# Designed miniproteins, single chains, continued (5), part 81

Each design is a single chain, and the fold is of that chain. pLDDT is the mean over its residues in the fold that is shown.

## One batch from the design tools (miniprotein)

Design m18799
Fold by ESMFold2-Fast:
Structure m18799 (fold): chain A 84 residues (1-84)
Amino acid sequence: DFEKTLKKMEELRQQALETIERHSSPETVEQARRALDEILISLEEFLRQGKLTPEEAIELFRKSIQVLLDTVGRREGVTLPPVK
């Protein structure tokens, strides 16, 4: 279900931003939000075109979030918890 997949991806996005917000500056949160929004738009488009399954889209977004959290964590000198 396309709508359920989009809702799950929005939940993951929100969890990632909340995690970054607790451990970094407002500027870093804003940069992270822009990066996540760009990834989400791309995944939504591929999902809409039938080029990705719902499961593939969620998995790719989760992996992208992990890379972002790792990057922010290294920048801030902390290990950020993964999104669930």
Scores: mean pLDDT 83

Design m18800
Fold by ESMFold2-Fast:
Structure m18800 (fold): chain A 92 residues (1-92)
Amino acid sequence: ADVIATVQAIKAANPNAVVLSTDADVVAALKAAGINAITVKSDAELAAILSAIKQSNPNATVVVISDDAALLASAANIAAALSLSLITIQAS
């Protein structure tokens, strides 16, 4: 329930943060709160987006929000391989 407040706090500390979520309703709520967020539909799309972020903004912080612990683990592995700063939020 408090994912929006958590992301707002992260964005305040990291204004260059890129926010990703597997939940379109979470993305819509973040956009309503004035935070740009991107919906991710699959592990393949996540990997492609993380690679694109590394190419464009190698020092950016990435925030990934999902109820899928396996997807969050995949995000952590990909971010480590790309040397990206990652914050994971497991939303129920």
Scores: mean pLDDT 83

Design m18801
Fold by ESMFold2-Fast:
Structure m18801 (fold): chain A 62 residues (1-62)
Amino acid sequence: MKARVSGTGLDELGNRVQVDVVVPLDEAKGALQIARETGTVVFEQDGVAVGIPLEKAVLEEV
């Protein structure tokens, strides 16, 4: 199973980026669990780490 994660976040340089990625569901759930402690969901998009505030992240099972 896979999950789609979307939202507006920041890259490692502080630039605003729109995130829309499909990842394995277990990876998405792991990132969400870490985000409950840090407040930010971190994923790699186009080889760059991007962070979305947990309250602005949308997770859909696909």
Scores: mean pLDDT 78

Design m18802
Fold by ESMFold2-Fast:
Structure m18802 (fold): chain A 87 residues (1-87)
Amino acid sequence: SMMDEMLALVEEALEAVRAGDLERFEKLWQRLYTLAAEHDPEVAAIIAEGGKRVGELRRQGASEEEILREAEETMRRVREALLKRQA
């Protein structure tokens, strides 16, 4: 299902964050956003808000570690929203 695919992408993105692989994370983020924009507007909104916060951190000169932490938090929120729909 599309829900299972989005959950798989979230888990892969969280693995990329833990590995510090920003390039892989950004590819997974874009793929997840494209999928969510078509199938789950609430999840798409969570990703868009997270992207806005990451952009603000970059403008403030935040470290890669701070950016990855915000990215991880966004992915955790996406996971929670998807799991809530399964219940």
Scores: mean pLDDT 85

Design m18803
Fold by ESMFold2-Fast:
Structure m18803 (fold): chain A 62 residues (1-62)
Amino acid sequence: SERQQQAQDSVERTARGLAEGVPDPEARELYRQAALLAHTDLPLAIKLLSEGVHREVEARRA
């Protein structure tokens, strides 16, 4: 569906952008995997994107 494709494109673009800017190699790998999986397994891509973001947020608090 058009909405599904828009969601997949949005997740891929967001994850790719975050992967390019993040200094943490663990978060970078999570974002890279999220971008790669956005069109084949959207739920897993969202989960990995969220894990990367959570890791970055926690690191900024320390």
Scores: mean pLDDT 85

Design m18804
Fold by ESMFold2-Fast:
Structure m18804 (fold): chain A 88 residues (1-88)
Amino acid sequence: MEAEKNLEALMDAAEASEEQREQVFKEFEQARKLIPKLVAEGKLTPEEAEYIEKGLFYAATSLAIRGEKLSFEEVVEKLRAKAEEYKK
């Protein structure tokens, strides 16, 4: 609940369009559903999953600002790469 409110506030500050907001929220919800499965499959550690989830606020806002239509998989891959850097 707080995570979604923070994301909405960031998109308000970025003046994201209605269409961009809807797309961003859908991708965020899908990412949250997929992350537990990736952890269960051993593709992500629990620590990496937490970093990725926190990163979704910034990634989603960036997508809204630039108007990119990235798929959920592309967003997860970009965030996973960053989480891997912070693994150490």
Scores: mean pLDDT 63

Design m18805
Fold by ESMFold2-Fast:
Structure m18805 (fold): chain A 55 residues (1-55)
Amino acid sequence: SPLEEALKRFELALKRLDELIAQNKDNPDFVALLNEQKARVEKAIERLKKEIEER
């Protein structure tokens, strides 16, 4: 399913963002941008999970 493939890609992106945040903890401005991106990815995952459940 295209939605399930998108979900897997977003979950991988989330893992990579967490890794980048951990690697850049000494750069608060960059971490702030990464946390904003993480919030967007988490929201997209929530929406995709809901769509998969409804189909």
Scores: mean pLDDT 84

Design m18806
Fold by ESMFold2-Fast:
Structure m18806 (fold): chain A 90 residues (1-90)
Amino acid sequence: NEILERAKKLVEESIAKMKKLAKEKAPEEEITELAKKTIDELKKLEYEYGSSNVPDTSENALTRQELIDFFKELKKRVEEAAKEALASLK
């Protein structure tokens, strides 16, 4: 729960920062680097969740496939936000 909560917050904060950078007309490289760092952090959180010694309450935990899909969707949101921010710089 806390790792999933942190992952969602990371994505929301990253998207907000990308929007601010685009509004300030920051270099494209700053937006792409922020997106890359966010995706790398999401990969670490995914690995940490999957590697956790969790209690035997499988009905309240994500399955391995649900975990993969959850983080895939978050990474996609970051990539789409970066594309939108970069497009707004034109």
Scores: mean pLDDT 77

Design m18807
Fold by ESMFold2-Fast:
Structure m18807 (fold): chain A 84 residues (1-84)
Amino acid sequence: DVEELLRRLEEAEADPREPDTPLSEGEQRLLATIEKFEAAKTKEEIAELTGAKEVTDEDIEKLKELAEELRRRLRAVRKLRTAE
């Protein structure tokens, strides 16, 4: 799923359409998944979201950084519901 999220984001970035265009259904699903990653606080929550058997403190930090990066990149090319 993480690989699919990255591919969908790269597809959005490769399409230099107007950034004030509303999110497509696929982009809305991407944003919803990013929001789930941002909401995860514990190793158990992250393990459930990623399917990983073992989650380290570094994995938690990396997931939060990934979620923030994905949101910033999507926001740069598409209109999100929250204004800057």
Scores: mean pLDDT 70

Design m18808
Fold by ESMFold2-Fast:
Structure m18808 (fold): chain A 91 residues (1-91)
Amino acid sequence: MTIEELIDRVKEVADYAISLIENPELQEKLKEVYEKAIKDLRNATTKEQIDEVLEKFKKELDEIRKQASPEAQRAIDALYKEMEALANAKK
């Protein structure tokens, strides 16, 4: 799987997670968080930088997850796994 295919998977899962969130401010925060993580991963050149991006992404997702419904929480968990797969492929 290419890096572009992995990014497309992240975007697809993120859009699904956003669709399950009723709060517009929380939708926008999730969009900002995942788009920033993709951008930061594209710019990361070392394993250490990649690990730092993934750690920050997980912390931001955890804050959003606490405000989300159980259905949205499961989609957010899936989003993290796809981002982790992208990060691991970049190493």
Scores: mean pLDDT 86

Design m18809
Fold by ESMFold2-Fast:
Structure m18809 (fold): chain A 84 residues (1-84)
Amino acid sequence: MSEEELQARVDALLAEQGEELLALEEEVLKRVEKELKEALEAGDYEKAAEIIARAVEEVLTSAGHPELGKAAAELALARYRKAA
């Protein structure tokens, strides 16, 4: 999936399921909050990026879009690693 295709699909989901996506995001973030804080405190930004990517994948998978979740997570990690 291209970055442009991914963005278009995310925009469509926000228009259709924005409230559900926000609720799922809050639930997943609360679950990973401790691990994310521990990674950030340790200065392990790569691990923090992996936790965030996994959270994005879980949110989109829970919303019924596992392929989009996987693509979004892979893109997020690739962009982080390229910038680091």
Scores: mean pLDDT 77

Design m18810
Fold by ESMFold2-Fast:
Formats: structure tokens, sequence, C-alpha cells
Structure m18810 (fold): chain A 81 residues (1-81)
């Protein structure tokens, strides 16, 4: 819920790569669940993208703040499409 999202956002703003990875992995999991319910392949692709971005954070190629921005947009795009 919103309180959990706020806590994760605060940790990401503090520069926590682990919090950023968690947000991206949760986005991927949610997209896969929607794919199982709807059969819409757009959600499966959203999950793949989110996992690739989580790996980029682990490799130091993506900042936690940038990951928060991308993760939020990926979830919104999946929900809107």
Amino acid sequence: MQAELDALAAAIQAGSPEAAVRVLEEAARQSEEVYRATGDPAYLEAARIAREQAEAVRAGRLSPAEALRLGSRAVEAAAAA
C-alpha cells in the first residue's frame, strides 16, 4: 500500500540500491500476476524490463533514484496499457 511505497521511496532517496532492487522486483512480480490473470503479453514484457533494471542497479549501472523513476513508470505503463 501507500505507506509501504513511501518507506521504499525514502530508502531509495537515501541511496539504498537494495531498496531500488526490491521496488523493481515487486513491479516484475505484480506484472507477472496480471499476465496470469489477463493473458496480455504487455505485462510479461513489463516484468522482464523491471528485472533487467534491477540487475543494472546491482551492477552499479543505474542509480537508486533513477531506478525509482523507471520502476514507477513501468508499473504505470503496464496498468494503463
Scores: mean pLDDT 70

Design m18811
Fold by ESMFold2-Fast:
Structure m18811 (fold): chain A 74 residues (1-74)
Amino acid sequence: LTLRVKIEKALDPDGKEIPIEKLVGKEVSVVFDNGVYTKATVQEDGTILTSLPGKTVKAVTADGYVAYGKVEPL
């Protein structure tokens, strides 16, 4: 089962809101609302693909970018 995370908000390392497109191609550590985590790359459409169940996510890069999003089934 493939699930899609739709990113709804993105922040730079200083906490400033940025366009979601700035995260495209970045490797992120994705933390789900249930405490499950995985690593993924932000796709060209600003989504993250995963097989893990969840409702909402917080995704962070090693250099401090943050994204918030929701899980949608494909």
Scores: mean pLDDT 79

Design m18812
Fold by ESMFold2-Fast:
Structure m18812 (fold): chain A 55 residues (1-55)
Amino acid sequence: MSEDEVFISEVKEVVEILEKAGLLEEAKAYLEFMINFARSQGMESVAEALEELMK
């Protein structure tokens, strides 16, 4: 797995844990934070992949 793929996988895992715990608002806030972080670092492809998880 590439470094970007590892990052996406880790974010997805945390979101899934929060959703299973019933923390849906926290899961969304975390995902939004990580999308903004990826964009700030110039990781556009990572940000786009994370945006797909919001659907």
Scores: mean pLDDT 81

Design m18813
Fold by ESMFold2-Fast:
Structure m18813 (fold): chain A 79 residues (1-79)
Amino acid sequence: SEHEKILQQVKKGKEQLLSLASTIKDEKLKKEVEDKVEELYNTVKEMVEKGAPIEEIEKKMDELEKEVLRLFHKALEAD
């Protein structure tokens, strides 16, 4: 199903993002990135489990992915 595809995509994305976060030297910024990645995964997982509309899940995922990228940029500037 489309919901299962989204969940598998976000699981893979979480693994990749956490791997990248492991390279962050600043422990506070690393934690901020890890916490936001976990929020992204848990939010999408909950929406999938509740059968939320695909468009709402995609919008929320895009919103949270942008926040993760913002935190990565902040970490890169600090390094």
Scores: mean pLDDT 85

Design m18814
Fold by ESMFold2-Fast:
Structure m18814 (fold): chain A 63 residues (1-63)
Amino acid sequence: LEAGLQLSLAGELGRRGDDDGATRYVREAYRLGASPDQLRGTARGLEALGADRAAAVARELGA
């Protein structure tokens, strides 16, 4: 599913310190139909990486 690829890219950008890029891919994954469970899992990963904005957006969209 394309949404899964976008979430993987968000994680990679979060690891590289690109919080804005990670946030953009989280929003694209949501538009492509990422499930609440996928978004909440991604939020936990992004939070652990210090991508705080992307993590907050993923939590909000996965609520």
Scores: mean pLDDT 85

Design m18815
Fold by ESMFold2-Fast:
Structure m18815 (fold): chain A 64 residues (1-64)
Amino acid sequence: SEEFEKDVEEIRELMRKAREAQAAGDYEQVQKLTEEIDEKIRALKEKYGPEGLQAVRAVLAELA
C-alpha cells in the first residue's frame, strides 16, 4: 500500500541521514536520528506486524 511504502521510505531516509551525520562526526544528530528511527520502527511493527519487521530487515541489509 502507499502508506506502507511511505512509512518504510521515511525510515530509510532517516537511516541514510544517520549514516551521513556519523560520517561527518555529528554524534548529537546521530543520537537524535537513532531515537526517531527506533520510534518509527516500533510504530511500523505495531501497524504492519511481521510484514513491517521484514521491511525493516530489508532496509538494514541494503544500508549495511
Scores: mean pLDDT 83

Design m18816
Fold by ESMFold2-Fast:
Structure m18816 (fold): chain A 78 residues (1-78)
Amino acid sequence: MDVELAEKLLVFAESVGARAVAAALKELFPEATEPPASAHPPSADMDRVFLAYLREEVPELSEEELARIEALAARHRA
């Protein structure tokens, strides 16, 4: 996945409260510009919904990249 796509996904994840996924994206793509903190509280349900969105609606993500995002998001939720 390229840095530009990572930045777009990071902004979207932060905006919907998918904080564990946003943290995973920051860890995998440290060069991506960090968006300003969202006012929305973190939500495990939004992390799950956003992971489903990545699987269905983001064909640019490989299965390997998706698996890494899922693993890191799980760690950030623990």
Scores: mean pLDDT 72

Design m18817
Fold by ESMFold2-Fast:
Structure m18817 (fold): chain A 73 residues (1-73)
Amino acid sequence: SYELSKALEKVMEAIGNESLTDPEVQEKVKKVAEELGFDYVKFDKEKNRLILQKGNYWVVVNEKGVEAVFKIE
């Protein structure tokens, strides 16, 4: 959706050119995602991925952008 797309754009801005393994980046991104109304925010330490949920959508993010979007039916 447009709203999800805009929220993801703001999350990408918060990551910038920084590493998702950086605790300062993780803290900043978590706050931005929570302010944007994401229901779930988790950093996957093993795969260096950010996992987000908003409504029926799960989103997997890496440092280069959105990797995958899943819709739960």
Scores: mean pLDDT 79

Design m18818
Fold by ESMFold2-Fast:
Structure m18818 (fold): chain A 79 residues (1-79)
Amino acid sequence: MEEDRKLEEKAREARERMVEAARLAAEGDLEGARRLLEEIREEYSDIPSVVHHAETMLRALEDPEEARRLAREELAAAE
């Protein structure tokens, strides 16, 4: 139970940080977004869903136009 609660808190924290990465990408700071997503993958490696989302966003950052489009969609979903 305690471990499950900590994982839920950690997952929420990771989602907030992914929203921040999406904000950076939407603003055109693709390098900052990539750096933050790499940190998320490393720090939250025990949460597969978080790792998968971060990897998907990192892959999208290879195309700046697509990265900004996906980032805007992610931000809209978070609001």
Scores: mean pLDDT 75

Design m18819
Fold by ESMFold2-Fast:
Structure m18819 (fold): chain A 80 residues (1-80)
Amino acid sequence: AARERGEAFRARAEEAAARGREAEKQGDLVTAANHYREAAGYYFQAAQAYSAAGDRAAMEEALRKAGELSRKRVALEKQI
């Protein structure tokens, strides 16, 4: 249950990040930043679920990706 929940949140995070990249590619920085914020949120939820499942490696990877997307969001917001 906890691991499946982590995988579900990771999938949602990957979809949100993909939408963010497409918006960025189109020059829509506001939409891109919003999608990256959403993706980072889902990665944090995935990390909590992986932590509950005892999967430290998956938890650390999810936290790393959340950090990357949060930094990318901040960088885009500085351009707006």
Scores: mean pLDDT 88

Design m18820
Fold by ESMFold2-Fast:
Structure m18820 (fold): chain A 60 residues (1-60)
Amino acid sequence: SLYEELVKIAEEEGLPPELARRIAQGVLDYKEAFPEVTDEEAKELARSAARAAVHDLQSR
C-alpha cells in the first residue's frame, strides 16, 4: 500500500517507526485533501518531511 511505502521511506531517512508512521499518515491526509497530488509526489513529500524531522532532531 502507499502508506507502507511512505513509512518505509521515512524509516530509510532515519526516523524511528513511531515518527515514520506519523509522517506517512500526514502525507496521506494531505493527498486525500488534494487529489491532484500523485503517489510519486506523496513519496517525495514524505522523504522531504522525514529529512527535515531528522535534521531538527540532530540539531538538538
Scores: mean pLDDT 84

Design m18821
Fold by ESMFold2-Fast:
Structure m18821 (fold): chain A 55 residues (1-55)
Amino acid sequence: MTEEQVAALQAVVQELRKMRGEEERELSAEEAAEFIKEEYNADPVKVAENYIKDT
């Protein structure tokens, strides 16, 4: 995963956590990827790429 994709993935996870009423916290690249895989059953790279395209 590129540095840009990691930053995008971390931003997506932060937005999802806020929508769920969860506390804002710093996440590692690995934690952000695992969150997307476990909670949403999605490909973290694809999620990051889609976010980059939409911003």
Scores: mean pLDDT 76

Design m18822
Fold by ESMFold2-Fast:
Structure m18822 (fold): chain A 59 residues (1-59)
Amino acid sequence: SEVVKLVSEASGHYISGVGYYTQADLLSDDPALAAKYRALGEEHFKKGEELFKKADELS
């Protein structure tokens, strides 16, 4: 199912986003690098949202 594929890919992006945010929180001595990791996490969350929206449109 295309819906199952999209949901699985969206979930993967959310897991990656959480991972980047967790790494950013551990970078207390490098605020610039922490900000970069948070930006990467936000990109993953946005991509996950887009994929969930596509799954909803097919449902």
Scores: mean pLDDT 86

Design m18823
Fold by ESMFold2-Fast:
Structure m18823 (fold): chain A 76 residues (1-76)
Amino acid sequence: SAREIAEKAYAEAEKRDRFRTAGAVREALVEVLREKGFSEEEAKEIADKAVDRAMKADGERPSAAALAAALEEVLK
């Protein structure tokens, strides 16, 4: 589900580089989406759209919940 993907991506991003929250979340989200069977190109496009939407809703440090909501919208 979108929530499961968002939670895994958020946890992975927090372990890597908190200094670049948006970049770290995008990178982690691409990896999780590829594990779910998306191509690298599709994963990057989804990650960019989801993180951008989450940042617009929740600011520079979006919550896992905001990322999950953004993913639900992007994956429609």
Scores: mean pLDDT 76

Design m18824
Fold by ESMFold2-Fast:
Structure m18824 (fold): chain A 115 residues (1-115)
Amino acid sequence: MSIEELVLEIIDIISDYFNLPEDVREKLKKRAKEEIEKAYKDNLSDEQIVQRILDIISEIFLEASKYVNEEQKKELEKLLTRIFIGAQIAVLNGESAEDILKWILEEIKKFKEKS
């Protein structure tokens, strides 16, 4: 699966779970596609690609936070922190951007199953 496909799946999962408006979902997808395309055109390292993807994920989580209660927002912030720390460690261990994204997607799926 491509990095773009993985990021778009993350956006769909979060958008469906939190019932984000369709215009917000489409805006997030467009932004993600633009940032990923730019990262490849700029011949960025896997570390730099991961940082841009983490910025996109932060934007998605910020939008989702508008549609959740205070308890869910705290759990969302914990998930985001876990993703950021885990991604940073994986980059230091030489993991590819694709493998890091697959791990992030699985963390988000696990969060969805737990509420």
Scores: mean pLDDT 81

Design m18825
Fold by ESMFold2-Fast:
Structure m18825 (fold): chain A 76 residues (1-76)
Amino acid sequence: DEIKKIAELLKKMDEDSQKRKIKQIKLEQSQKINFKAQEIIEQKGYSKEGRQEALQESLKLQDKFKEFMKKLKELL
């Protein structure tokens, strides 16, 4: 449902505004993924296990975001 709300918001914008908003969404998601990875590393005491867990979580979040963007584009 959140993706539908974002799509409806984007549909009300002109093409240039849509492009800027999409860039912001991508930037914000990249920052959130990086922040989550750093949290995991810090919580695990900068261990090899923590770095591996952070990598796996980052990949999962990137895949979820890729599917999110695909669905968003389909709704536009």
Scores: mean pLDDT 82

Design m18826
Fold by ESMFold2-Fast:
Structure m18826 (fold): chain A 56 residues (1-56)
Amino acid sequence: GSMAILDRAAQVAAEAAKANPRTGATADELGQSNVPLVRLAREEIARLEGKAPAPA
């Protein structure tokens, strides 16, 4: 199903974070990293409800 795309996106994000040699990230850096993920989650919810088509 369509969940394969979400699984791959999550995997890529995790790999990017792991590859970054910055250990001990500050709260500010963590907050910035979460902003794109929050937006992606919100768009996915809207898509599931059928309110907004997935604009590419």
Scores: mean pLDDT 56

Design m18827
Fold by ESMFold2-Fast:
Structure m18827 (fold): chain A 81 residues (1-81)
Amino acid sequence: PHDCSPEQIKKIRKVFNEIDIDKDGLLSRKEFIDGIIKINPDINITLAGMIFKEADIDKDGLISLEEFINSLCGNPVITRK
């Protein structure tokens, strides 16, 4: 569950599609970190890596669109104004 508005989800999907260069619907750790830093430049690489670890529930080293949305919408560091 997440508290993001439909407009916020649409923006997150657009960022995901921009970062997903190979268009396979999955982000590598590097693409994920680059993406969240673009969304919130105040997030350092260490914090981005911790968020990736929490989002990667399957521990396969890849992030799906749904996991990406949940990590951005469920994490108070990213979604808090």
Scores: mean pLDDT 69

Design m18828
Fold by ESMFold2-Fast:
Structure m18828 (fold): chain A 89 residues (1-89)
Amino acid sequence: MIQYSGDEIIKQAENGIETSERFIKKVKEDPNLSEADKEKIIKLYKESIELSKKSIEYAKQGDLKKAQEYLSKSQDKGGEAEKEYNKAA
């Protein structure tokens, strides 16, 4: 099993936030998406960002177990957002 250090968890979570923010901008600017599809996809990316922020918070506190749990949850939400984007596009 791959064990991440606190610094590695923070880096992965920050990369996840940056990726999700870039996709939110792309979704907002996509003329081929309905307003309802945009709202749904953006909501999932925002939920992913909040989970990544929680991961960083726990990593900074030294709670690596919770940090890893929230990192995994953020990646799952990002994957859900990507699937909804691919379905709508």
Scores: mean pLDDT 85

Design m18829
Fold by ESMFold2-Fast:
Structure m18829 (fold): chain A 76 residues (1-76)
Amino acid sequence: KTVFVRMPDGSVEEFVINNVEQAIGLLLRLMGIALDNNSDFKLVNTATGEEITSVEELLALPDGTVLELVLTPVPS
């Protein structure tokens, strides 16, 4: 299945997630973006408004789900 993530700059990145390995790959990509911005992150399902908190929840999303990447500053 395919999910889309809206980045803070307004761009949309496409991810294929059919298994745990691919879901982890998506999370590592987003973690890298957060680290580059000295921030933590959360993923929000734009259809439901719910935060995605686990790999299992990410894998349970319908095909074509649009997620929003929200960056929050990490305390120094």
Scores: mean pLDDT 79

Design m18830
Fold by ESMFold2-Fast:
Structure m18830 (fold): chain A 70 residues (1-70)
Amino acid sequence: SLLEKAKKLLEETIEEVKKNKLSREEVIKLIDELNDKLGEIAKSMSPEERKKMAELFKETLEKIEKILEE
């Protein structure tokens, strides 16, 4: 499903930030790329799937912010 594809991209993004100890600038670029990819997927999603994806994206950003604070 498109939602599962989006979830996998979000999880892979968190792991990339952790594994590679990315700088703030690198993380911003990665998030911009992720947002573009999710935006393209969202065009084919139902309103319910888009809402769920937005919630997962918010959770992902919160997790990344916590990693950067450490």
Scores: mean pLDDT 82

Design m18831
Fold by ESMFold2-Fast:
Structure m18831 (fold): chain A 85 residues (1-85)
Amino acid sequence: MEEEIEKLLKKIDEIIAEIKAIGAAETDPEVKKRIELNLKGVENSRDQALSAYRSDAPLEIKLKIVERLLKNAEAFLAASKKLAA
């Protein structure tokens, strides 16, 4: 189960990298600002996921929390892709 949580955390980091790349390619300042807000949202989700992983909660509860936060990160990625399109 720890390996599963670590894989989900890595996916959140990959999403952060992808949103950063989308923002770097954007030339419209207003769209870029909106992508930067989405990036902040994913970074907050990562921080919450790391906090949950480091907590004293049972591993099954940690997995559920990190899964929900990954889903949130995926939503921010989808929103960023839509803004850049």
Scores: mean pLDDT 86

Design m18832
Fold by ESMFold2-Fast:
Structure m18832 (fold): chain A 87 residues (1-87)
Amino acid sequence: DKLEELRKALEEAAKKIQEILEEKEKAIKEGKNKEEVIKKASEELSKVISELTEKFVKLAETEEEKKIIKESGEKLIKDEVEELKKL
């Protein structure tokens, strides 16, 4: 079931994102270099969103749907990385 696969992919991505954000906060509180911690979190977050986006692209039936999914994923990466940099 494609819908079940998407649901599981979303749940796994949400859990990974939460773990990345918690590890970032912990590392900063432990006195790690803030710039290095944000860079690592940004790279890990981008990877999770990219992998989720690719799973959605594989389930898309039209080229237009694939384009929308890819553009949405790129926007999510940009927005999330910008939020991390504000910290």
Scores: mean pLDDT 82

Design m18833
Fold by ESMFold2-Fast:
Structure m18833 (fold): chain A 82 residues (1-82)
Amino acid sequence: MLSVAELKEKISKYKQGQIETLSEEELAIATNVMALESLGTRDPEDPSVYDISDTPLGQLLGKDRVSEDELLAALRELAEKA
């Protein structure tokens, strides 16, 4: 599987329409990130931070706020276990 840094770059490009296809695991991670963003979890003043306090992922991780790198690392681990 890709590193967190490679996933971050690839998902960003996919969201901007620069990449047309993702692998199954990459698409699962991207879909979860986009779902969290649609709930307004991404901080507009600091796009490196997600407020996940009111989400199932926040309950699972026991955290209210996570960095983008921490979020992608957690989603990568969940995708590898699925």
Scores: mean pLDDT 72

Design m18834
Fold by ESMFold2-Fast:
Structure m18834 (fold): chain A 95 residues (1-95)
Amino acid sequence: EEKKIKELKKEYVELLSKEDDQEQIELARTTAEALLEDPRLKELEVFEIVIELLKKKVSTLEEARKILEERVGKELAEEVIEKTKKKLEEIKKAR
């Protein structure tokens, strides 16, 4: 499991570095932060989810919600999306 987590983290960082769309980068990074804060989710699951967001070029909360609902269920997806939305609003204020 540790080896898989390291490989996924490496893939995540590589995908972020290759992405030119700032909205996709910010959404993936803030979603990862929100997911990592949830004790119900393991690091392995978190990085699998955010890698999928990057590979599918997800740039909106609506698209992210659909992927999250499919992977973690509707209730947890809603909580994560709310946290991600707040984090994105904070990033916009810092600009």
Scores: mean pLDDT 82

